# Ledger of designs, part 36: designed miniproteins, single chains, continued (2)

Each design is a single chain, and the fold is of that chain. pLDDT is the mean over its residues in the fold that is shown.

## One batch from the design tools (miniprotein)

Design m5301
Fold by ESMFold2-Fast:
Structure m5301 (fold): chain A 100 residues (1-100)
Amino acid sequence: SREEAARNLEAAVEIVEELVEEAYEAGELSEETYKRIKEELERAREAIRRGDLEAAAEHIERAIELVEEAMEAGEIDPTKAAPRVAAARILVMAGRNLAS
């Protein structure tokens, strides 16, 4: 259960990371927003390594919120971002349920 929770949270981190890297390399995402999202993902990975799955989920949720703000600002294409955000949210929920 806890190992499966960690795998779901790691998968969510990877989805968000790939999305923001693609947007940044395409010149769509601002450097400031890119760095803020990367910081939250780094904190999530550190929390996963330490077995703090609640903190990991919270950091991933903050990263997702920053992605949603970037979508509203027109910095990320919703066609690319919305399915990945939905997938990441499902993985975070699965991680939380398995860690409970």
Scores: mean pLDDT 88

Design m5302
Fold by ESMFold2-Fast:
Structure m5302 (fold): chain A 119 residues (1-119)
Amino acid sequence: MAQEFIKKVEEIVKEYIEKGDYKSALRLVLAVLKQILEELKRLGHDQAVIDEVEALIKELEEVLDAEEEKRLEAIEKGLKKIKEVVPLLTDEQLEELIEDLDTFEELLKEAKELEKKAE
C-alpha cells in the first residue's frame, strides 16, 4: 500500500512537471501533505512528526507563487517528507488517500480553470 500510494503521487507530480505546471505539482504535494497531517492527528500521537509536517506545509505554501527553481525544490522536499511519513499510516488510511488523489486532481483542474477565467 505505502509504495503504491507513493508511486501514484510521484507519477502525477511528474506529469505536471513535464507539462511545465510546477504550481499544480506543488499544489498536489501540499494537498497530499495536508491530508497526511489530518490522518497523523487522528492516529495521534507523535507530536514532533505532526509539528514537522505542519511547518513544512507552511514553508511550501509560502513558495507557491515563487520562481520555477524554488517550486521544484519545494516539490522535491515535499515528496521526500511524504515518503518518510506514509509508512506511519495504516493500509486503510492509505486506501482512503489513494481515492483522495482523484479528488485532488479534479480540484486542481477546477482551480486552474477559475484562474484562467479571472485573467
Scores: mean pLDDT 78

Design m5303
Fold by ESMFold2-Fast:
Structure m5303 (fold): chain A 62 residues (1-62)
Amino acid sequence: AEEELKELEERYGSLEEMEKRLERGKQVLATSTDPTVRAVAEHELAELERVLERYKELLESL
């Protein structure tokens, strides 16, 4: 659990940083009219949400 948390922090940043990335991605989706940009942002947000949920699970198990 602790090692997995460290790996996630090294790759994605802290829980707070991941939450800020999600917020920025949502802003891109709200402001962008480019379908390619929107598709990329949606994919990245979905991945970040999965990582964030895993991060929270690991923190709750401690």
Scores: mean pLDDT 78

Design m5304
Fold by ESMFold2-Fast:
Structure m5304 (fold): chain A 60 residues (1-60)
Amino acid sequence: MEIAREAAQALFNGDLETFYKKIEELLKKEKVTVEDLSAVYPGLVILQDKETLEKLKEKV
């Protein structure tokens, strides 16, 4: 299940609602991989969502 890639794909399609639904699923995980973080990192930087980015970094 590639939640982070689904998030990146949603953002590429301009689907911000689905992007944040997938981000919420990642945040519910106990741990996320470096690959998961890397997939969503550019999107979160573009959206200036530093809080979500830092929360995901803590789970790596």
Scores: mean pLDDT 80

Design m5305
Fold by ESMFold2-Fast:
Structure m5305 (fold): chain A 104 residues (1-104)
Amino acid sequence: VTLTQSPSSLTAAEGEKVTINYTASENVNGDMSWYKQKPGQEAELLIENTSTLVSGVDSRFSGSGSGTNFSLTIESLKKEDEAVYYALNNKTNVMGQGTTLTVV
């Protein structure tokens, strides 16, 4: 099984919508989580069970997907969204390589 998070880096403007993808070569029937990591800060859990927004997380974040394709969508980007985002498949314990988001 090959697991890929894409893109590796993304630059977008404030107010734009971005989508980060996680793809498996086979159906992983996985419980997918998404994390936000800023330098010098604790990693923040954003999404659990593929599409469940964690309590206290901004509703601009959403997760979706099934089978082999999973995504994190961020609506109306803010400068504070600038971070590295990681997908974790809880069934296989495989983490994606991360997507570095730059907000201009």
Scores: mean pLDDT 80

Design m5306
Fold by ESMFold2-Fast:
Structure m5306 (fold): chain A 80 residues (1-80)
Amino acid sequence: DELEEQEKLLREHVAKIKEEIRNLDKKDKKKADEWIQRLVAVARKILGQPAKLEKMSISSAEKLLEEAAKKVIEELRRAS
């Protein structure tokens, strides 16, 4: 139960981040681009890849964020 609740919380957090990125892009594209660059660097670190500031589309950033979340979920399952 606790592991399923942690997985649910992580998925809900990822969904909220995606929504905030889309909303920010509509209001201030430059700030959205900067936030995407920082999120991508964090996601790459989680995936064990070199972290660097890079520009990418919202769809590519969302996919990378989902892959990072999957890795965290796998680590939670192995720790149980």
Scores: mean pLDDT 78

Design m5307
Fold by ESMFold2-Fast:
Structure m5307 (fold): chain A 57 residues (1-57)
Amino acid sequence: SLEELKELAENYTDENKDKIIELARKLGPEHREEVVNILSLAGVPGSVIEEALKAIR
């Protein structure tokens, strides 16, 4: 699912925002650092990254 997250983040659109958040949630806290790195490098808005991190916990 990290590959799927990276693909969605690289092709980021407002339409795919919810899918990115749900994938982050599904990956869970073990992958929190990798999720942040993938989303940040792809240029995903900080608000979306914050929401994804809240979904992970």
Scores: mean pLDDT 80

Design m5308
Fold by ESMFold2-Fast:
Structure m5308 (fold): chain A 74 residues (1-74)
Amino acid sequence: SRHRQRGQQLYQSGIQLDQQGKYREAAMAYIQSADYFRQSGDLDSQSQSYLLAAEAYRKAGDFDMADRMEQLSR
């Protein structure tokens, strides 16, 4: 589906941004990825994307957003 493909593209963008040390931008890419996976019914990939967003926010020092992302991964 288009939503799953877009989710995968944003997920990969998040990985690349994280590797560049752009943690806040990576977290935003992972959140957008999670939304597309939710729309495609891919709940496992949605959950994983939120967990990666949480880790990216921790690396950025944003612990409040990290906790919120972990809650969304449930």
Scores: mean pLDDT 90

Design m5309
Fold by ESMFold2-Fast:
Structure m5309 (fold): chain A 68 residues (1-68)
Amino acid sequence: VEEKVEALKEALIQLGVPEEQAEAIAEATLNGDVAKAEELLRELVEQGVLSESMAEDIARAVRELAEE
């Protein structure tokens, strides 16, 4: 699961998410805190860093990884 979460963090950085926020989302995912990860993704959409579609795809990946 750790390797997949690291891949998620890298993908977020490539999409233009600041490293600190990408790390926070990855940490929340590793801890199974889906609600926190989704909150951080919503903030990125509000800031214009991510589209709603991108955030929804990432939220789905977060939920899958948190269940592992």
Scores: mean pLDDT 79

Design m5311
Fold by ESMFold2-Fast:
Structure m5311 (fold): chain A 61 residues (1-61)
Amino acid sequence: MDQVANLRQALDALKEAKASTKTVINTMSRVPGVGRKKAEELVKREGSAYKALERVVEEVE
């Protein structure tokens, strides 16, 4: 299945639900090539879990 389409849908759902940083990191960690450690580092770098997930979506497109 298209990982990019699934990630965009997940991002929208998480924003609508006002999901916690932990939930967003867990979603990012399931992306092949990202993993948990990279997801946590991206959140630290961007200062926002949502911005970090948006960066992951952009990178895999």
Scores: mean pLDDT 74

Design m5312
Fold by ESMFold2-Fast:
Structure m5312 (fold): chain A 58 residues (1-58)
Amino acid sequence: PPPSPQEVAREVGEKLREIGDAIDEGIKKSQELLKQGKSKKESLDAMSKVMEEHGGKG
């Protein structure tokens, strides 16, 4: 049977949660590095890497 609009909305919501989790993890990593006195460039690079690892996996 074709997926209902409600099912599609749920699936999209799940994927948005996964993306949100990846972003949150990236931000957390960036903030931790900044707290440790790391450079802004290094913190952004780490954030990008974490988001890529989590986003590329889901």
Scores: mean pLDDT 76

Design m5313
Fold by ESMFold2-Fast:
Structure m5313 (fold): chain A 74 residues (1-74)
Amino acid sequence: NLIDKLKEEIKKNGIDVSKIRIASRGNAEGKKLVESIAKALGIPKENVLYLGGSGGVIRQEKDAGVYDILIEPS
């Protein structure tokens, strides 16, 4: 459902999927999840980011606009 909604939003807004940047916190769970979502949405592998486990670094990267979607495992 979430993936289908994201696909519909991308299509509806004319968003170039090749320009979407997606990130996770770099743990094994987050890496699997972000790769799965990127593959499902057609996001290029070069646009998939694996951020370190440091909240400070992740926060600064987000504030700098380094990615468009952040996947945080529960």
Scores: mean pLDDT 66

Design m5314
Fold by ESMFold2-Fast:
Structure m5314 (fold): chain A 66 residues (1-66)
Amino acid sequence: GEEFAKKAEEYAKKAEEAGKAGDHETARQYVELAAQASKQAAASGDEENAKKAQRYGARGAVLGKV
């Protein structure tokens, strides 16, 4: 549902913030949480929101490397 998509977006944003701050371990944890929430959103029929959440998660992972 919408709640899982929102959680995925929130986790992805926190992953980006942690990555920018140099906390790569926390960033990685939030990327994993975003991915899990994205899967739950897809299972509830929110395919579009699930794809959106995955995009944010991937972006967080990239920023976590820097």
Scores: mean pLDDT 69

Design m5315
Fold by ESMFold2-Fast:
Formats: sequence, structure tokens, C-alpha cells
Structure m5315 (fold): chain A 100 residues (1-100)
Amino acid sequence: NPEEEGRKYRKKLAEDLLLIAKILAENIDKSLEEIKEILEKELDPVMQETAKGILENLYKLDKEKQKEAVENALKIAKEIVEKGPTFDLMVQFNSTFTVE
């Protein structure tokens, strides 16, 4: 059933984005390499690549901006879980890690 598969995919995507945001929030004081290892244990290979890209962009920011970006991402990820991964929410989520 393509509709049911689509709903399961969107739910998993939302839950995976929230998990990424939570891991980043809980581990922001750790090294890039340590956080990569946590992401590799918690996520499937596709989401690992997404999470690594997010993490690399995040670590280009200064430490104060990293903490702000992670808190904003966690907030938006919670909305994605509640409302579904709409285009606007996905853009907002990604933009939290690319504020330069």
C-alpha cells in the first residue's frame, strides 16, 4: 500500500530528525569524531550520511552559535514529529545548521 508506506516513511523521517537533534543537543561538548560514532550506532546508513552533513556544518560555527543552532533544531524537530515533515519545517530545520 503506497499511502501506508508513505506515512511510515514520513513518520520514520520525523523520528530520525528528532533523534539527530537530541544526540547533537546531548553531546555538543564532545568532539566531532565522538558524535559521528554515536550517530553511526543510532541511525541507519542513509540517515548517518544526512546526520554527518548536519554535524560538519554545525562544527563550522563558533561554540555559542552551535548551542543556539542545536536548541533551535530540537524545537523544529519536535514540530516535525507533531505536524509531519512539511517543506517549510524541513527548510527551517536545515537552516539552523547553515546560519553563516
Scores: mean pLDDT 80

Design m5316
Fold by ESMFold2-Fast:
Structure m5316 (fold): chain A 74 residues (1-74)
Amino acid sequence: SLEAARKAAEEEPDPSVRTGIGVAIAFAESNGVEVDPETAANWARFLAVADGYSEEEANALAERLKKRIEELMK
């Protein structure tokens, strides 16, 4: 949900992950759809790798974000 994604963005200390959440929110708002946790995680993973994180580190950040958004959607 948009609310869950916004909450996750506010709590996220990593700027690459926070930017990824922001992109997912902007896309969802522009298209009138909810933020999918997998989509937000994929953007966070992409941006973390672009910022110089390893694939393993980027995957860990993305999985952490996905689980947090899913928790906030409960």
Scores: mean pLDDT 74

Design m5317
Fold by ESMFold2-Fast:
Structure m5317 (fold): chain A 95 residues (1-95)
Amino acid sequence: MEDLEKAIEALEKAAEAARNGDLPTASRYLQEAIDYLAKAMKEASFEEQVDLAVLLIHAATLLVGLQRGSITPEEAAAGADRLAEEVKKLLERLK
């Protein structure tokens, strides 16, 4: 539970940094979110691991896109906001 809440916070901070054009800060928060999602997977059930793996792949795709310049900061912000909402929905299902 706490690791998913930390992942949500990191994704929201990544989106805000990306909106402000602070790409190094956005990349750091995306990496933090990836680390928290990976930690949550380690303690998750098999069914939850599949959902978490998909979210982790999406977060990694945003990070790589930002690092390569293949996505805009606006696209990265929108992607991070969408991921935060998806993690929130998963957290609600785990209650």
Scores: mean pLDDT 85

Design m5318
Fold by ESMFold2-Fast:
Structure m5318 (fold): chain A 55 residues (1-55)
Amino acid sequence: MKEVYEKALELMKEAGKAYKEGNYEEAARLLQEASDLLNSKILREEAEILKKMAE
């Protein structure tokens, strides 16, 4: 579980970087991957919001 958490944290950092660059599509994708690793409904919901912003 700790290794999974570390991978998810790296994905969240990359998502933050993509968001800062205005790449909402990439940020949503990275958050979706982090949500899959953590099985987190909250992160999945945030990824969906970013995906809508990219549209």
Scores: mean pLDDT 78

Design m5319
Fold by ESMFold2-Fast:
Structure m5319 (fold): chain A 85 residues (1-85)
Amino acid sequence: EAEEHYQKGLEALDAGNYEEAIKHFERAIELDPDHPLAPEAYYRLGSAYLKLGEIDKAIEYFRKALDLEPTPLVEAGLKAAELLK
């Protein structure tokens, strides 16, 4: 279930396991790309890639999150990633 992978992704992020978090959020999106949590999953992917120093991937996922659901948090994440590039 997409929600299960979203939850596991959040747990991995909290533990600092960014690679594991990425796998779970990618799986959540794969299982249900139209899920209400998909914008949040894209934002969390951007955040996890940013923690790994993968700036271009972080920007890509923050842009996807912003396109689906623009929030101040996603806007801040995108701006932070763009400033690091």
Scores: mean pLDDT 83

Design m5320
Fold by ESMFold2-Fast:
Structure m5320 (fold): chain A 81 residues (1-81)
Amino acid sequence: SILEKLAEQVEELAERAEERGDREAAEKLREAAEAIRAEDFETAIEKLDEAIRLLEERGDHELALEADILLGLLRIVHALS
């Protein structure tokens, strides 16, 4: 259930990134969401890190911060698994 909600929140960030014209970050966020649903934590963390970097490079600091919070939550869930 928590993984489903994390994946949904990451997909919502992907949609917002795409609306701001950051298609590359949006693609990485969608890949991360799919990895979360597959419980592939290593891939999910990698793709979220890539997305955060891309968002920061484009000046989308608010989306980058929100993605970083979700990454933190994912790391906690992974540590408890």
Scores: mean pLDDT 88

Design m5321
Fold by ESMFold2-Fast:
Structure m5321 (fold): chain A 75 residues (1-75)
Amino acid sequence: DLREQLRALGHDDQRIDSHLAGLLVTRYANALDKGDEKRAEEYRRQLEALVGPDQARRYIAAAEQSVKTQNELSK
């Protein structure tokens, strides 16, 4: 469990939640970039469970725009 590992390193729950949100956003963006929509959906759901649906939607929208821009530049 990543939460337990971060807690063992001396991080408090708020810091752990912020780190987990960032990790999930990064993994979501990487899954989209690779065309792995199933993994992207898994990470999106985990992010919604962690930060709530409204905040998760903002992170997802930003990640999708970033991936779209990167894919157009990769042509």
Scores: mean pLDDT 71

Design m5322
Fold by ESMFold2-Fast:
Structure m5322 (fold): chain A 57 residues (1-57)
Amino acid sequence: MSDETIEKMKKVLDALREIDPEVDLEKVSDELLREAARRVGLSVSTVRRYVEKAREI
């Protein structure tokens, strides 16, 4: 995994926690994913992939 991918994943997780400090990465809503995608400038599909990868770490 590249350092750039790790940094983007961290930004996604930080954005999710800013929106909902109690966010459960296993149960992220589509609305929360869309808002995080808007804030970080990534697609919803990319944000969903990073959340899924973060669950496995």
Scores: mean pLDDT 77

Design m5323
Fold by ESMFold2-Fast:
Structure m5323 (fold): chain A 69 residues (1-69)
Amino acid sequence: GAAEARRLLEEAEELIREAERTKDPALIKRAGVLIHRAYELAKEAGDEELVRRAEELGRRALRLATQYL
């Protein structure tokens, strides 16, 4: 549900912040998995705010991945 999607996005955002600092590919990959799951849950819940947050974090993770993966 929406609560689970929000939790996953919070965890993914922490991983992205650490990945931005360390450039660790494993953290980028983990964040991507959480973002994808959060996006699916947000879509199922019909929560447009969480969908947009997942898309924004996904773009941020992709930007890191294209530089370091």
Scores: mean pLDDT 85

Design m5324
Fold by ESMFold2-Fast:
Structure m5324 (fold): chain A 71 residues (1-71)
Amino acid sequence: SAAAREKEAQDMFETGLMYLRAYEVSGKEEDLRNALLAFENALKVAEPDSEVAKRARELIEELKKKTGYEL
C-alpha cells in the first residue's frame, strides 16, 4: 500500500540520518557512504512528490558534492 511504502521510505530516511550523525562524530567515510545508501534507498521507495523524497534528494545532492571533494 502507499502508506506502507511511505513508512518504509521514512524508516530508510531515518536510518540515513543516524549514519549521517555517526559520520559527524566519527569522520569515517563508511558512515557517510552508509548514509548516502540509506537516502538513495529511501528515494527509490518514496512517492516521487513526497516530503521524504524531497528531503532525500536534497541531502543526497549535498553529500555527493561533499564526497566529490573528499575523494
Scores: mean pLDDT 82

Design m5325
Fold by ESMFold2-Fast:
Structure m5325 (fold): chain A 87 residues (1-87)
Amino acid sequence: SEDEKLLEEAKKAGKEMLKLSPEEQLQALRVMMELILRSSPELAEKLLEILEETVKAYAEKHKEVSKELLSKAEELIKETLEELKKR
């Protein structure tokens, strides 16, 4: 299905995000958030899970990056998930 193809592409994008600088990571996060907000609630939740795992993997690989920056990214993910639950 189209949703399955999109989820597969999101997982591939997540792996590429692990190679990005913190600034590029934030830009990629904004692009993914835009996609999530345009998706159905069910697809959006799956995409958000992939994004959250990507952020955690990035934090583990790049421990030298600002923890505050990563905390803000996770907070944004959490707020978006709460917004999706209201739909």
Scores: mean pLDDT 72

Design m5326
Fold by ESMFold2-Fast:
Structure m5326 (fold): chain A 55 residues (1-55)
Amino acid sequence: MPILKLAKLKAKIEGWSTEELIKFLEEKAEEARKLGAETMAKAYDEALEKVKAEA
């Protein structure tokens, strides 16, 4: 399942607003970058950009 679909599903389950979902994706992208997981960071960045484009 793509990261964006998982993040949106988590937001629905947790009752998150679009702002909270954006914050979650930003925090996860930053965490992945700190860990050197560039592929994961890119996936979170792409999900974040799609959420922002839909907002």
Scores: mean pLDDT 79

Design m5327
Fold by ESMFold2-Fast:
Structure m5327 (fold): chain A 66 residues (1-66)
Amino acid sequence: MIREAAERIVEEAAKLDREKATEYLSRVPGVGREEAEEITELIEKGDFDKAVEMLERRLREAVAAL
């Protein structure tokens, strides 16, 4: 499910340094560089719930555009 995918992506990004996390997230469908930077900042702050929520929203928008 989309939320489970978002949770997994955030977990993987949290293991990376800031630069690699941002690059990794920017490759996710529906996530641009600006969104990737914002999600990475949320992960660094320990705000994982907000990071997952934002990523799930972007993924849902990308799926709806197909």
Scores: mean pLDDT 80

Design m5328
Fold by ESMFold2-Fast:
Structure m5328 (fold): chain A 68 residues (1-68)
Amino acid sequence: GAASHFEAMRVEAEADPNLAASVSGSTTLTLSAGASGTQVLIAYTLKAMGDPALTASLSGDTLTLSLS
């Protein structure tokens, strides 16, 4: 389900050395990357777009994922 998908993405992102991951509550994940991490943010955005209960917002070097 979407909650399990969100949790899997959070665990993967927290283990990624190219990302700084932070969680707000149980529904929002914020990912930040340096210049070399832009492709990683794009990959996470594409993963989220496959799930209708996940919203992905990419702005500069920051990606915000929200579970609805």
Scores: mean pLDDT 75

Design m5329
Fold by ESMFold2-Fast:
Structure m5329 (fold): chain A 82 residues (1-82)
Amino acid sequence: AEAAARILRRAAEMIRTGDPLDVEIAVTFAEMVVAELLFHGEPGAEEVRKLVDEAIKAAENGDYETAAKYFDEAARVLERVA
């Protein structure tokens, strides 16, 4: 959970740049985190999936600040469930 939350916070920092390579890397890291959480049946995995999906939609619309906020929210979910 701690490692997953740290990766999502790093993804939030990267996606805020709006740089195409940083955005692609951020989305890739977030998708890896979601896949691992769902595979292990981790508490909060489904909520993190929904938040990451909303972040990706925001990024596709060029709203990188909103995308970053969703990644930060996903990290907070994991921090709450430990």
Scores: mean pLDDT 84

Design m5330
Fold by ESMFold2-Fast:
Structure m5330 (fold): chain A 61 residues (1-61)
Amino acid sequence: SDPLDYLGWYNKGEELEKQGKLEEAKEYYQKAIDIDPSFEEAKKNLKKVLEKLKKYDEAKK
């Protein structure tokens, strides 16, 4: 299948984050960064998602 461009990956990540699908949003933001490592907005959103996931990981004990 044809890959999405970095904006396509980013936009899907935002949609997934809005739906509370944080692990999927993380993967999509990471794909956007893999394609464009200079994409600061994706890095910023990835950091926020990672902080939320860290709280859920603490709860998994």
Scores: mean pLDDT 78

Design m5331
Fold by ESMFold2-Fast:
Structure m5331 (fold): chain A 79 residues (1-79)
Amino acid sequence: SKELLEEMKKIEKEIQELADELVEAIENGDYEKALEIVKKIEELMKKFAELLKKIDEEIGEKVEEHSKELVKYLREKIE
């Protein structure tokens, strides 16, 4: 569906913008803001994986699992 691809591209752009904000928060030593941004990225990654599951369930499930592990790693490094 064209709508699914457009929604996925919107989520990718939102994650990229949040990643830039995350870098700025870390550089400023604002770890509370950094953790809040990581949580927002986690929510967007989950939405992205759900859309991917509609295209390919197995790939979507693997992306969801890998995203959870990546977010956990980032949180542990920031805390």
Scores: mean pLDDT 82

Design m5332
Fold by ESMFold2-Fast:
Structure m5332 (fold): chain A 63 residues (1-63)
Amino acid sequence: MDQKLAEIKGLYVMYLEALRARDYKTAAEYYRKLAELFRSLGWDDTAEIYDEQAKRYEELAKK
């Protein structure tokens, strides 16, 4: 459990760095990883929010 919390924090920091660089593809990848971690914790509603936002970043990266 504690290890997954540390991973979540690390991934969120990496997501923020990607977003600062306007690297929406990488930002989406980190949000997908966050969604997977949240789902593994049983936080399905939270995981869905992150998956939806990742999808939006994926679409933005294609434009």
Scores: mean pLDDT 82

Design m5333
Fold by ESMFold2-Fast:
Structure m5333 (fold): chain A 110 residues (1-110)
Amino acid sequence: MKKELLEKAKELIKKAVLALGEDKPEEALELAEKAVELAEKAEDKKTKAEALFVRAEAYYQLGKNEKAKEDAEKAVELDPSPEILANAARLYEKLGDTETAAELEAKARA
């Protein structure tokens, strides 16, 4: 059961990323929210962090910058991997927070 939840969460993350690429942030948000729920039920921090980051990108495209920052921060807290740190740095750069972006980029290279 947990493995099936995790596989479903990963597929929803892929669909959310595609929706973001197609400039469909509302669809991406719905998909990412479901992915967060499934990853949490599966007790997988890495997949939950990835889902939270994709939700942050959806919030950013919707102009919900504070929610985008909150989800990106939670994603980094759950999985401080170079990939999540680098992605968060890029998001903060797009939000105009160049100092936080530089700090996250430095951590990603460490």
Scores: mean pLDDT 86

Design m5334
Fold by ESMFold2-Fast:
Structure m5334 (fold): chain A 79 residues (1-79)
Amino acid sequence: MSEYEKAVEIVRKIAESGVLLGAITPEQAEEVVKRAEELSKGKTVPEGLRIAADIAEELGAPFLASALRVAAKTYEEKA
């Protein structure tokens, strides 16, 4: 899987969890994933996750933004 594809998969999983917890709407989750797919092309996984976090914050989903920023930091520390 490319870095781009992996970043989008992580964003999708975190957004799905946010919807299940009632922290975000399905519409917010869909928009974050869609815009992350567009803007993360050619980016590393941490870069893609931070782009998704900025989008989530813009859409009024601070829980999702925080979760995505934590995921980006954790991914960078993995290697």
Scores: mean pLDDT 80

Design m5335
Fold by ESMFold2-Fast:
Structure m5335 (fold): chain A 74 residues (1-74)
Amino acid sequence: SAAEAQAQAAYDTGLRLLAQGRYEGAILFFSSAITLDPSFAEAWLYRGQAYEALGRHEEAAEDFARARELDPSL
């Protein structure tokens, strides 16, 4: 669907920004992916990593818990 394609595109942009150390931008795009697809476990996981990098440990812990809830293999 168009929403699934948009979620994937937002996620891909988030990953690129995360790799560049652009953590606030990564969070924005992962949040977009999650809004479009709340079951997108990897978007929750990598948003958590971006939150950790910014010292936002509580938000990171919540995102990691949600990612594991959606996909226990993460």
Scores: mean pLDDT 93

Design m5336
Fold by ESMFold2-Fast:
Structure m5336 (fold): chain A 72 residues (1-72)
Amino acid sequence: MIDPLDVAEALLLAATGIAISAVKRGKMSVEEAIEFLEEIAEKLKSKIEDPEHRERLDKLLEESKKRIEEVA
């Protein structure tokens, strides 16, 4: 069985990769990419009941936002 947190982390990482690729190709601004990730993370967090797991997802989101800013 796959834990909901593992699925959420995998989806957020995939979205981060898509966003980074879009920014590098000039298809999306850094601001749009960050907004896109924040929207995805909010939807994923709504399915996670454990506050500790939500905090881990928030930490991953902040790391992903920094990666997007670094590729601009």
Scores: mean pLDDT 80

